# Designs tried in a protein design run: designed miniproteins, single chains, continued (2). Part 29

Each design is a single chain, and the fold is of that chain. pLDDT is the mean over its residues in the fold that is shown.

## One batch from the design tools (miniprotein)

Design m5044
Fold by ESMFold2-Fast:
Structure m5044 (fold): chain A 60 residues (1-60)
Amino acid sequence: AQAALEAEIAAWIEEMDKLSKKRVEIAKNLDPNEVSEEYRKIMEELKKKDAELRQRLAEA
């Protein structure tokens, strides 16, 4: 259980880092209108990931 949670937290951190880097890349390369929409989608995904991690930790 503990080892599985630690692995999941590590994977979550990796995914968050990738999403953050993607957000920065999108901000550099897309039109302002597209940047706003993509930014919102990425932020929503980050919130979903955070909620999933919290639920998993509560259930473990």
Scores: mean pLDDT 71

Design m5045
Fold by ESMFold2-Fast:
Structure m5045 (fold): chain A 87 residues (1-87)
Amino acid sequence: YKKVAEKWEKKGREALAKGDYKTAANYFTQAGAYYLMSGDYEKAIEYFKKAIELDPNNPLAYWLLSRAYKKLGDEEKAKEYFEKAKQ
């Protein structure tokens, strides 16, 4: 999973360099998802936050960020981001 996450990170950086913020956000969301599956919750949170910064209208990134915080035991942040995913 980590090698797949790194591939999506590279695609995200390439899209960002081209000014394609929405595509970059989607690629960083993919990178975060693979980090989440690999158990690297801190890296997952980093990339989901980056995706939200580039595309604030990304409910998937909020939902996955909520799941990552839940895996770290941060129930308060998990609930906060889950509610943002619904909006």
Scores: mean pLDDT 84

Design m5046
Fold by ESMFold2-Fast:
Structure m5046 (fold): chain A 92 residues (1-92)
Amino acid sequence: GPLAKKGAEAGKKAAEERGAKAEAEVKGNKVIITLHGATVSQQAGALAGAVAAEFEGAEARVRVEGDTTIVEVIGKSPEAAGKGAEAAGKGA
């Protein structure tokens, strides 16, 4: 929904402000933040961001596929997903 999209865009922007190349996608109550060519420090930040997303009441997973780091945030509501995604992006 609109709240999840707003949170996803905020998370993407936060990751980009920290030097990551980021994309964000919303699928219902799930937000996927993709980091392209992430450094080891940015990957560690993504893991820290996933932990922060869990404190916002979302479930978060981080996976690395080649040069791509993917942060998947699942909320019980669009608001929880959006807040989790923003927290996750700030960690990257």
Scores: mean pLDDT 74

Design m5047
Fold by ESMFold2-Fast:
Structure m5047 (fold): chain A 58 residues (1-58)
Amino acid sequence: MSKKVKELFEEAVEMFREGASIEEALEYLRKKLEELGLPEVVVESAIHEARKEIEKLK
């Protein structure tokens, strides 16, 4: 992952830790990754990994 994608991933995980829902954190990440112009396959992969990380925090 690029440094910027990693930072956005960590920001989404932190949003969940601070009280956002899983769906809110993942939607934020998706929107930011799409804003960066990343291919849909890369965006979906990052969202899948973020969901797994957040699910571990439950």
Scores: mean pLDDT 79

Design m5048
Fold by ESMFold2-Fast:
Structure m5048 (fold): chain A 83 residues (1-83)
Amino acid sequence: SKEDLEKIIKLLEEEKYEEALELFNKSLDEATRTRLLTYAVENLNLPFSLEEIREDKNLQIAALYKLYLEDPEKFRKLLEEGI
């Protein structure tokens, strides 16, 4: 829901990364999560593959947080497309 999107952003702003990832995984479908992580891998020069990030919660947190910091408008847009 749109309310879950705003809550994810608020949790990231409050540096509650594990709670943000848990809500991200619960509120968004797999296709939307895949689009966000793929965008982060392709555009943020992450030293990890999409496959490695999918298997590691800490890498997922790092990818989402880096996307939120470096391109907050794109992060919001990708979340909105999945709700």
Scores: mean pLDDT 78

Design m5049
Fold by ESMFold2-Fast:
Structure m5049 (fold): chain A 53 residues (1-53)
Amino acid sequence: MEELKDIEETKKILDKQKENLEKFYSGTPLYKYYKRLIDEEKKAIDEVKKELE
């Protein structure tokens, strides 16, 4: 239960980082690379959430 809260908090942080990346680096190859990493992290978090549910 507490682990799910930490996962949700981490997802919120990742969402904010993604928004900042779009805002400052959109249209650069660096943005594409980091966006991919963030999306992959979010996917891994969703899989962990599924295991805990």
Scores: mean pLDDT 74

Design m5050
Fold by ESMFold2-Fast:
Structure m5050 (fold): chain A 66 residues (1-66)
Amino acid sequence: MAKELVEQGKKAFKAGNLEEAKKLFEEAAKLGSVEGQAYLSAVYHRLGDEEGAREAAAKAEELAGG
């Protein structure tokens, strides 16, 4: 499930559908996906939300490094 959400999010991100990508990566991250959390950070960067990007990146590091 989480892997499928990340795959769908990547497709949306490549297509420039940043809002759809954000929703998909948020759902994957809620399921504990480190990859989903990391891509969520990338989406925030593309949207210009530097604080959101930093928070998402920190959560990804916590999940991967903890």
Scores: mean pLDDT 80

Design m5051
Fold by ESMFold2-Fast:
Structure m5051 (fold): chain A 91 residues (1-91)
Amino acid sequence: ADEALAAVEEIAPAVAAREGVSPEELERGLAELRAAAADFTPEQLAALLAQAAAVYAERGDLARAEELIARAAEISPEAAALAREMVEKVL
């Protein structure tokens, strides 16, 4: 559960800087995500891993993207397939 949130938090500052999101907006978004994380279903958690995998692939970190796809597969094979499809679309 915490792994998906940690992956998003790791990449969020770099993505926010690229997209022109202020530090205050980033902190608010991460606080909202942390609050919601306790209520995440396995499907929502797998979707979050898929989103993180696509962002890593877009940044050229294919090794990290594959690792996150593998973690999504531990939750749901369908989530892993979705993550792989999302990664292929950004390559």
Scores: mean pLDDT 70

Design m5052
Fold by ESMFold2-Fast:
Structure m5052 (fold): chain A 58 residues (1-58)
Amino acid sequence: MDAEIREKAKAMVDEAIEQAKKEDKEAYEQITPEEIERMLRVTEEMLRRKAEAEAKAA
């Protein structure tokens, strides 16, 4: 579960960064490692909460 959530979060964040690189190069160049880590943490938290809600509904 946790490993799957982390992999999914990383894929989503990587996709968002690639999107920013293509559409807004200035924003992409401002992205720091700390910002990426924060995005990963927020995305993992959201996915975990969603998975828990789905598990409770099942």
Scores: mean pLDDT 76

Design m5053
Fold by ESMFold2-Fast:
Structure m5053 (fold): chain A 63 residues (1-63)
Amino acid sequence: LEGAIVRALRDVPEVPGVILGLRKGDLVRVLKSYSDGMVVAESLATGERGLVGESDLEVVGWA
């Protein structure tokens, strides 16, 4: 998943400093993947970074 461009499958509520808030359909870049199914992602719309569950994302591209 690292380096992938992925799309949010659902709305993800923000937890400030921990969880990246997303709207369904938002595009993010995966920066790091962890073995527990969490990723560090960067929003392509806002540049914000945070943790997101891998199960909330689908791969749409590579960059």
Scores: mean pLDDT 77

Design m5054
Fold by ESMFold2-Fast:
Structure m5054 (fold): chain A 77 residues (1-77)
Amino acid sequence: SIAEARERAIELLRRAGEALEAGNYEEARRLAEEAARLAEADPRLKAMALAGVALAYYKQGNKEEAEKLFKEAQEVL
């Protein structure tokens, strides 16, 4: 259900935050990307997930992709 997808997305974002704090940027990116996919029907949650992907890209040194994703996150809401 949409509610189950939302709950899973929130859990994935929590784990992505833990991965970012630990310096595991690739894992953080993967988790946030999955969260964004699951949050398709929830604009606020999708925006948070896209921002998480953007931050992970930025930490990996891919600033161009990070800027595009931050802009996409702002445009969702």
Scores: mean pLDDT 88

Design m5055
Fold by ESMFold2-Fast:
Structure m5055 (fold): chain A 67 residues (1-67)
Amino acid sequence: AYAERAEAFRRASEAAEQGKMDEAITLVREALDPETAAQFELVASKWTPEEVARALRTAARHLEEKA
């Protein structure tokens, strides 16, 4: 559901803000299908933890608006 995915992205954003990138990636992987998770990991590898956190916060907000 959108609400469950939004919560996962919000928690992943918090982990990324704390520099816990492995935890953030794991939370996203559990919330997404394998293909989408792999695409996110590829993009995240090119970003800073702060950029990843911002992207996840934005995604969570959009999902919350649909829930």
Scores: mean pLDDT 78

Design m5056
Fold by ESMFold2-Fast:
Formats: C-alpha cells, structure tokens, sequence
Structure m5056 (fold): chain A 60 residues (1-60)
C-alpha cells in the first residue's frame, strides 16, 4: 500500500526543492534518502518535495 506519514510541525518557509506543509497534513513517502530526508507528496495539495524524516510520523 501507500506509505503515509503525518507532519509533526509546520514547514512554510519557501526553499528550493523543499515541501511546504502544516502540522497534521498527510504526506505520501515516494523515496527515502540515506541522509534522513524523504521525497514526499502532499495529499492535500498534490505538490512534491523534500521533507526531513524527523518532521514526520509514519502511519502506514
């Protein structure tokens, strides 16, 4: 199934390749990187970007 995480914090700073989200938003994890970042898609907005894994709680 889809690997889903919930954001633990807001990230609203506009930075290159970084996904913006609000606490409680659901994200699909598309790819995991060895540096502790993931490529994720916001299920709310459909936008894709990088997220720190420490900002997420994996739920599926």
Amino acid sequence: GMMVAVAKVDQTVDAPSVLKFKKGDKLEILKEYPDGNVLAKSLKTGKVGLVGLDQLEIVE
Scores: mean pLDDT 82

Design m5057
Fold by ESMFold2-Fast:
Structure m5057 (fold): chain A 66 residues (1-66)
Amino acid sequence: ESEELYKKAEELIEEAEKALAEGDLETAQRHLDEAISLLKQAKISEEKKKELENRLLRVYLAIAEA
């Protein structure tokens, strides 16, 4: 179900953000990769996609700049 995949991806992004804040880049990257995988499978509205994609991008950039 797309709503369940979306919610799970959102939780993984939150965990990635927490790991990033603690300097655990390896854990942050793992959660980010899993969230991206789930979002590729989810069929959700463009509005919801943009919200999570922006959060994913911010986490990805922070890891790349660390």
Scores: mean pLDDT 79

Design m5058
Fold by ESMFold2-Fast:
Structure m5058 (fold): chain A 55 residues (1-55)
Amino acid sequence: SVRELAEVAYERLRSLGIHDVSLEEIIELLRREGVRTEEEALRVVTEYVLKRILE
């Protein structure tokens, strides 16, 4: 499910010290992007976070 994929991405971000992205925000992002795999979820969330940090 999208929630399970979002939880994996959320825990990865927290393990990297990134705490400014909520689980709900990740769920909405993954739904918008039509994500179906853990690999896609990690890529999409990483790109989203990098855009916020670098811009």
Scores: mean pLDDT 81

Design m5059
Fold by ESMFold2-Fast:
Structure m5059 (fold): chain A 70 residues (1-70)
Amino acid sequence: NALAWYNLGLAYKSLGRLDEAAKAYEEALKLDPSFELAAIALAIVLQELGREDEAVKVGQRFKELNPALV
């Protein structure tokens, strides 16, 4: 489920495995596109990886899919 992927992402992030953390957060968002915490966590990890353009796109995509939440 989305929560399991989010928790896996948190575990990878705490281990410094940012690429694996980003992938886990992406899977959480695929299962729940309205999962705001996963979107925020993904954007932060992508910025830490130097993938700033992708971090911005995560925010834009979340807004497009969840107009009532943003």
Scores: mean pLDDT 80

Design m5060
Fold by ESMFold2-Fast:
Structure m5060 (fold): chain A 74 residues (1-74)
Amino acid sequence: ASGLAEAARRLAEEAENGADPDFIAKQATVLARVARELGLPEEVVEHLEKASQYAKDGNLPEAAEHLRRAAEAA
């Protein structure tokens, strides 16, 4: 749980620093799958999936916000 929260927070920091949106989208998708495999709350999975969608759309600020929310809920 703490490991996924740290990964989501780090990914949010990368998004805030202007990392490649495709990279953020792919990593958020991986984290969503890991969250499901670990049996984390659906809220965590939903925030990670929304982060991936916003990043794919090039909206890094919204992606970062959802990654922060996922980290808080994990």
Scores: mean pLDDT 86

Design m5061
Fold by ESMFold2-Fast:
Structure m5061 (fold): chain A 90 residues (1-90)
Amino acid sequence: SAAALERALAEAERAAEPYGVAELARAGAEAHHAALLAAAAGDGEAAVAHLREAGEHALEILRAMGASEEELEEARRLFEERIAALAAAL
């Protein structure tokens, strides 16, 4: 529901405030929600596109939290593997 999305966005923003990336957290949560809606509607291409957008925001948040380049490369690989698995299942 819209109310559930707004609560999730507010929670993500609050958690990210100490790291100065509240706006990235909101954008990432919105993209992830859009991916779930697209997947539920059977739109695999839109779901993949939104997941990639959410993943990019997640990587920027991890960088702001002090993740190393090696940790960021590993996270990106895991995101890409997950997206490929989802695309193959749709």
Scores: mean pLDDT 78

Design m5062
Fold by ESMFold2-Fast:
Structure m5062 (fold): chain A 66 residues (1-66)
Amino acid sequence: MLEKKIEELEKRIEELRKELEKEDDPAMQAHFEELIRGLEKAREYLEKGDVDEAEKALELGLLRAS
């Protein structure tokens, strides 16, 4: 269900933001910021109903964070 996927992304974003708040290493902060950006884009696509675009955004976010 679309609503459940949005809720799951919001939970992951919240967890990553908490990790970012506790992180003092600039390189690790950059990695968390890239992951958060990918998840936020995916959430926006899901809110618009673009499931395929949301999946692409998640994959690209993970690749950029690596």
Scores: mean pLDDT 76

Design m5063
Fold by ESMFold2-Fast:
Structure m5063 (fold): chain A 56 residues (1-56)
Amino acid sequence: MDEEISVGEASRLAAELAEKEGKDPVQAGLNVVFLAAMRGSGKATRKEVEEAVKLA
């Protein structure tokens, strides 16, 4: 089940996860914003946060 959170909270979570995994936190945050924009919503899912971190 995809829990939706705001893009702002999602980008923050993605940045934290990216730092934890040794990835670029800025790129992870940008990836979340890009994924949310493609869906046309101001929200992101937990899966989108994980995907954004993987893409960084």
Scores: mean pLDDT 77

Design m5064
Fold by ESMFold2-Fast:
Structure m5064 (fold): chain A 68 residues (1-68)
Amino acid sequence: MARDAVEILLTIAEHSSAEELAALLRKSRESLIEMGVPEEVIEEVLRAAEAGDREKAVEILRKALEEL
């Protein structure tokens, strides 16, 4: 479910590098959309991760959890 997927992504973002998070998002993008994660959230987190801003990626995911 969308909430569970975002919780897992948040855990990964808190404990991995920005590069690892970006790679995971690129590989899992279609699966995350199928699980109901909003495409806009995936794109925003990916942009932050590709910019090396892990803290911003975590912030985006926390806000997404509050809206789910």
Scores: mean pLDDT 81

Design m5065
Fold by ESMFold2-Fast:
Structure m5065 (fold): chain A 86 residues (1-86)
Amino acid sequence: SQEELVARIEALIEQLKTAQNEEEANRLVNEIAKLLLQITDEETLNRLFERALEALKTTPLSALDKGIQEGLLRIAVGVRLLLLKK
């Protein structure tokens, strides 16, 4: 269900806030991105995306690694938004 999907994404975002290294952050960001592609509500998708970006900012990743992970999230959300408008 969408409710279970949202809860799973929220849990992954909380885990992302505590990520200590690139390997942990990359794994969590990839899982978040895959689940965001399944969200059907645009407002919910944008809200979860913003929360994921904020969580990513708190990680100890380099600026370059943060930029790459942000790029992955933006691509996933952009693709999903395009599909929702069809």
Scores: mean pLDDT 85

Design m5067
Fold by ESMFold2-Fast:
Structure m5067 (fold): chain A 87 residues (1-87)
Amino acid sequence: KEVYEAKVTAKAAPSEKDRKLTLGVKVITSTSVAGNGKVFDSGPGEVEATALGDKVLSAEAFVYDEETGERIDVPIEVKVEVKKVKL
C-alpha cells in the first residue's frame, strides 16, 4: 500500500537569547499525528517531525516559553516535504 510521508522542519532564531524557549512542530495526517519539540535558549533552533497517512491534513510550527508555556511570536521558517512511500 502507498501512503504519504509528510516531513515538517521548522527553524527559528530567538529574539531574546536569555530565555528558554521551545520550538515545536506538529503534522497531522488522516491516520496519524506526529510532533516534536526542542528547547533552545541561544542561537537558532531547528526541529522536525514526520507522519505517514493517506492524506496530509495540517502542518504547524510554534514557539513557547519553557517555564510559562506562553506562545511567543517569533519568525519561524517552515519546510514541508511530502512524498509517496510503500508500506
Scores: mean pLDDT 73

Design m5068
Fold by ESMFold2-Fast:
Structure m5068 (fold): chain A 105 residues (1-105)
Amino acid sequence: AVTLTQPSSVSASVGSTVTLTATSSSGPIKKVDWFKQKPGKPKELIIKNNSKLAKGVRSRFSASLSGNTATLTISNLQKEDEATYFFKAENDEGTGWGSGTKLSI
């Protein structure tokens, strides 16, 4: 099984930049998608295929992948960015979901 870890929570201020990380302990990540979920809402795709913004997602979101670490960066934080962020990662051992990181602003 793919083993993925991410922090349960992170805090940041309006107007700042935050970086969320996700790490695989089962080898390098081949593909990652990032999702945003607000309370009472479904998971919304924000980044696909490692770094591509989904339609309608603001340019303040960016992502990168380096070996076994996937990174989501959100610049110029707004109150609307407060949410739980999930990643879905694929490697040679299969596909797995992270447990989610709650971003508080």
Scores: mean pLDDT 80

Design m5069
Fold by ESMFold2-Fast:
Structure m5069 (fold): chain A 71 residues (1-71)
Amino acid sequence: AAALRQRIADLRARRAELEQRRAELMAQLRKATTMDEITRLIGEILRLIGELQDLEAEIARLEAELARLLS
């Protein structure tokens, strides 16, 4: 239980880091003036969204496992 809680906490910290990076890229996208910059930033943002979705799925799986152990 303790080790599982620590892993969930670590993954949530990683999620917060990726959310901050996404916000920074979104701010850069608002300032972008060339099509090449816009295309590159969109590509990076989409990749981060994919990473965040995978991370959310892992957190949900571990939280469900923890709930089963404690219920």
Scores: mean pLDDT 85

Design m5070
Fold by ESMFold2-Fast:
Structure m5070 (fold): chain A 85 residues (1-85)
Amino acid sequence: SPFLSPEEAQRLADLAIQVLDDTIERAKKLEKEGKYEEAVRELTRGIMVANILLTGASTLPDQVAEVKKRIAEAEKLRDELEKKL
């Protein structure tokens, strides 16, 4: 498999963090609007995208930890919103 450069791996980690932060913010906005099904769908999509990006960042342990922390935050929010369905 082609190895990513450290710079490419860092860009994927940064993108994963951005995707998760944007997804969580959008999901919280949808929650305030009572759109729980849409919020759950957006969180599920964001988590999936971040996990794909995280595969490319696997050589950067500190970045992996930061992305995984945000995935856990997104999953916790999704689980909370699913209880309202």
Scores: mean pLDDT 85

Design m5071
Fold by ESMFold2-Fast:
Structure m5071 (fold): chain A 70 residues (1-70)
Amino acid sequence: DAEEYYEKGLEYFEKGKYGEAAKYFLKAIELDPNYAKAYYNLGKVYEKLGMTAMAKQYFDKAKALDPTLK
């Protein structure tokens, strides 16, 4: 389910495997398009990859879905 893919994304992100992390966060979003935390962490992936504009887009999307998200 979406939560399982999200947790796998977090695991790969912690290991520095940002490409794998992005893959799993995108799978979480595919299953739940309103999964604000998955958008937020995908933003963090793009930030680690130096893709600042893409990171901002995903952070903005996450906040639009959940305004309480930090």
Scores: mean pLDDT 86

Design m5072
Fold by ESMFold2-Fast:
Structure m5072 (fold): chain A 65 residues (1-65)
Amino acid sequence: MEEELRKEYERALTEASRAIQAGDKEGLRKVAESFRELAEKAEKYGLPDLAERVRRMAEFLEKQA
């Protein structure tokens, strides 16, 4: 389970980086939603530190869009 969350987190980071480099505001919003879903999964699996960090990332990306 933790390995799957780590894999999803890295995938979301890659998508965020691409959207930022491309100036794709719509892509940034979609990536922010992916981070929010990841945060909910992290809380469900008992990883509150990861959930908090990922939620802050989602809010940051939404602010950029």
Scores: mean pLDDT 78

Design m5073
Fold by ESMFold2-Fast:
Structure m5073 (fold): chain A 66 residues (1-66)
Amino acid sequence: EDEALAAAHRVAREVYELSKTKSLEEVQKFADERIEELRKTKGDEVAEMARRAANAVLAHIKNQQA
């Protein structure tokens, strides 16, 4: 059940950690690549959950840079 949530939390954590040392564009590219990998290996549901988590972190980063 929680594999989708676990994957989402992992991607969100990776995106957040990268945001400390990388540009927003680099972090977004990383998130896109990770989510595509999840879609191929775990399926659309897991990828969609991870996309939502990554987007939330990216939105937070954008607000901090404004």
Scores: mean pLDDT 80

Design m5074
Fold by ESMFold2-Fast:
Structure m5074 (fold): chain A 93 residues (1-93)
Amino acid sequence: IEKEVEELIRLLEEAARLAEEAGDYETAAKLRILALKLREILESKNLKALKSLLESIVAYLEEVLATETNPELRATLEEAIEKAKKIIKKIDE
């Protein structure tokens, strides 16, 4: 789980960079906050809090993806959503 969460953090940071380059500073800031929250929760070892945050991340990324037209950012968001869903499944097993 730790390695998969660290991979998700890197994807969120990359998505934030791409959003900022596209001029979407609000989305970039939100993605960076979510990455920071994941680091904090990972350190706490609270799996219930981690699952709740991952579910919130999936919901937010799906919302952003619904209106996003940049193909590079779309691909990174899709990868992040799938990674978050896989981590949620691992927590439930």
Scores: mean pLDDT 84

Design m5075
Fold by ESMFold2-Fast:
Structure m5075 (fold): chain A 82 residues (1-82)
Amino acid sequence: AAELLERARAAEARLSPEARRLLDEIVELAREAAAALEAGDEERAAELGRRIEELLRELARVSGLSEEEARAVVEAALAAAA
């Protein structure tokens, strides 16, 4: 929803240095997963996806966000980087 995306952008601006490091790592892994899918490497994409989910849970925990809000923050960061 548009409200969730706006809240995600506001939350991203207020992240601690630790949470920002986690966000940056998730964004890099998501780019690698997208490249793996484009290359047809579904096994690598699945492995990267599992690592991303673990880091998303850590980002949510460290930042006080829900897992949905943390995911929205990652999606907003990926959109800004494209």
Scores: mean pLDDT 79

Design m5076
Fold by ESMFold2-Fast:
Structure m5076 (fold): chain A 88 residues (1-88)
Amino acid sequence: SDAELAAYARANPEEVAELQRVLVTTARANADASRDELVAAIAEALGLPPAAVRGPLDVINDPSATDDEINAAVGRLLAARRAAEAAA
């Protein structure tokens, strides 16, 4: 659930900080990229399919999003990344 994803993000500030660093670094390296190219670059950096990144990234970049919605989006990226790492 979104509440569980948000709770995971709040409980794991070091994982959130690492994810934010990857997102910021990738965005800076791709400053002139299209939205689709940026999503693809972030997906590659995180080891995720682009479909897993697009939705959460849209929420994180939405100025109307609440802190709970942003934490749920971050938690979703962290959960997807952990699942991908466990499968590797």
Scores: mean pLDDT 84

Design m5077
Fold by ESMFold2-Fast:
Structure m5077 (fold): chain A 66 residues (1-66)
Amino acid sequence: LLEEARRLLEKAEAAYAAKDYKTAIEYAERALELLSQAPRSPEREELATRAQEIIAESLRALQEEK
């Protein structure tokens, strides 16, 4: 679960770097679903925080109008 979530977060970060914010959110949300099934641990909390940050940053990028 944690290893699969980490791979999904790597894909989310790659999508964010490519400015594909919708795909970044999708991968990060899938990572959070897997993390919710894992036992509570510092690693789980760290990965969940990273996923939430990617989602928040991607949503801000999508909403920001210049």
Scores: mean pLDDT 80

Design m5078
Fold by ESMFold2-Fast:
Structure m5078 (fold): chain A 85 residues (1-85)
Amino acid sequence: SKLEEKMREIERKMLEVGKLALESGNPEMIELARRTTREVQRLLGEAVRMKEEGRPEEEILRILEEALRVVERGLKELEKLKEEL
């Protein structure tokens, strides 16, 4: 389903965030990854709540789209910071 595809994309990108932070050993990159992870987890928690409330799939998908944007922004910021170090 579109929901499962979006979840898999978020999961894959979250793993990349963690990998970049761990490989860097840099406190600023680690903190950026931590902030990104917290925000994505907040949005995923909201999506779970919406599913429990029986909200339409399209509404849940919008929240997952927000989570995807957050993780993609975090990745871009981490990649930029890595080039500056």
Scores: mean pLDDT 86

Design m5079
Fold by ESMFold2-Fast:
Structure m5079 (fold): chain A 62 residues (1-62)
Amino acid sequence: SAEAEALYAEGLRLVAQGRLEEAREKFEQALSLDPDFERAREALAGVLRHLGEEERAEEILA
C-alpha cells in the first residue's frame, strides 16, 4: 500500500540518520499494514541485527 511504502521510506531515512530504534518502529508499522512487504521485513531484520536482537531478526525472516 502507499501508506506502507511511505513508512518504509521514512524508515530508510531514519537508518541513514542512525536513528535505528525509530527506523524499527517505521518498518514494524509498514509490516502491520502489509505483512508481505519483503523489503520492509528485510530492512527490519537488518536493523534488529544491528541493535543486537538477532533472535528476533531470525524469527522475522523465517
Scores: mean pLDDT 85

Design m5080
Fold by ESMFold2-Fast:
Structure m5080 (fold): chain A 58 residues (1-58)
Amino acid sequence: MKAFEKGLEAFKAGDYETAVEYFTKAAEAGEKRAIPYLAAALFRLGDEERALKLAAEA
């Protein structure tokens, strides 16, 4: 999915805000493999509670 690919590019570039946007879109579209990356991006932004909750679901 293009949303997941764009999220991955943003994550690798250190743009965690954009990564969260695209990984959220990918997860909403049913791309469950986006969930652990979404959790990692949220953790990098300091949203530890939400990141840990998503990591437990992945």
Scores: mean pLDDT 76

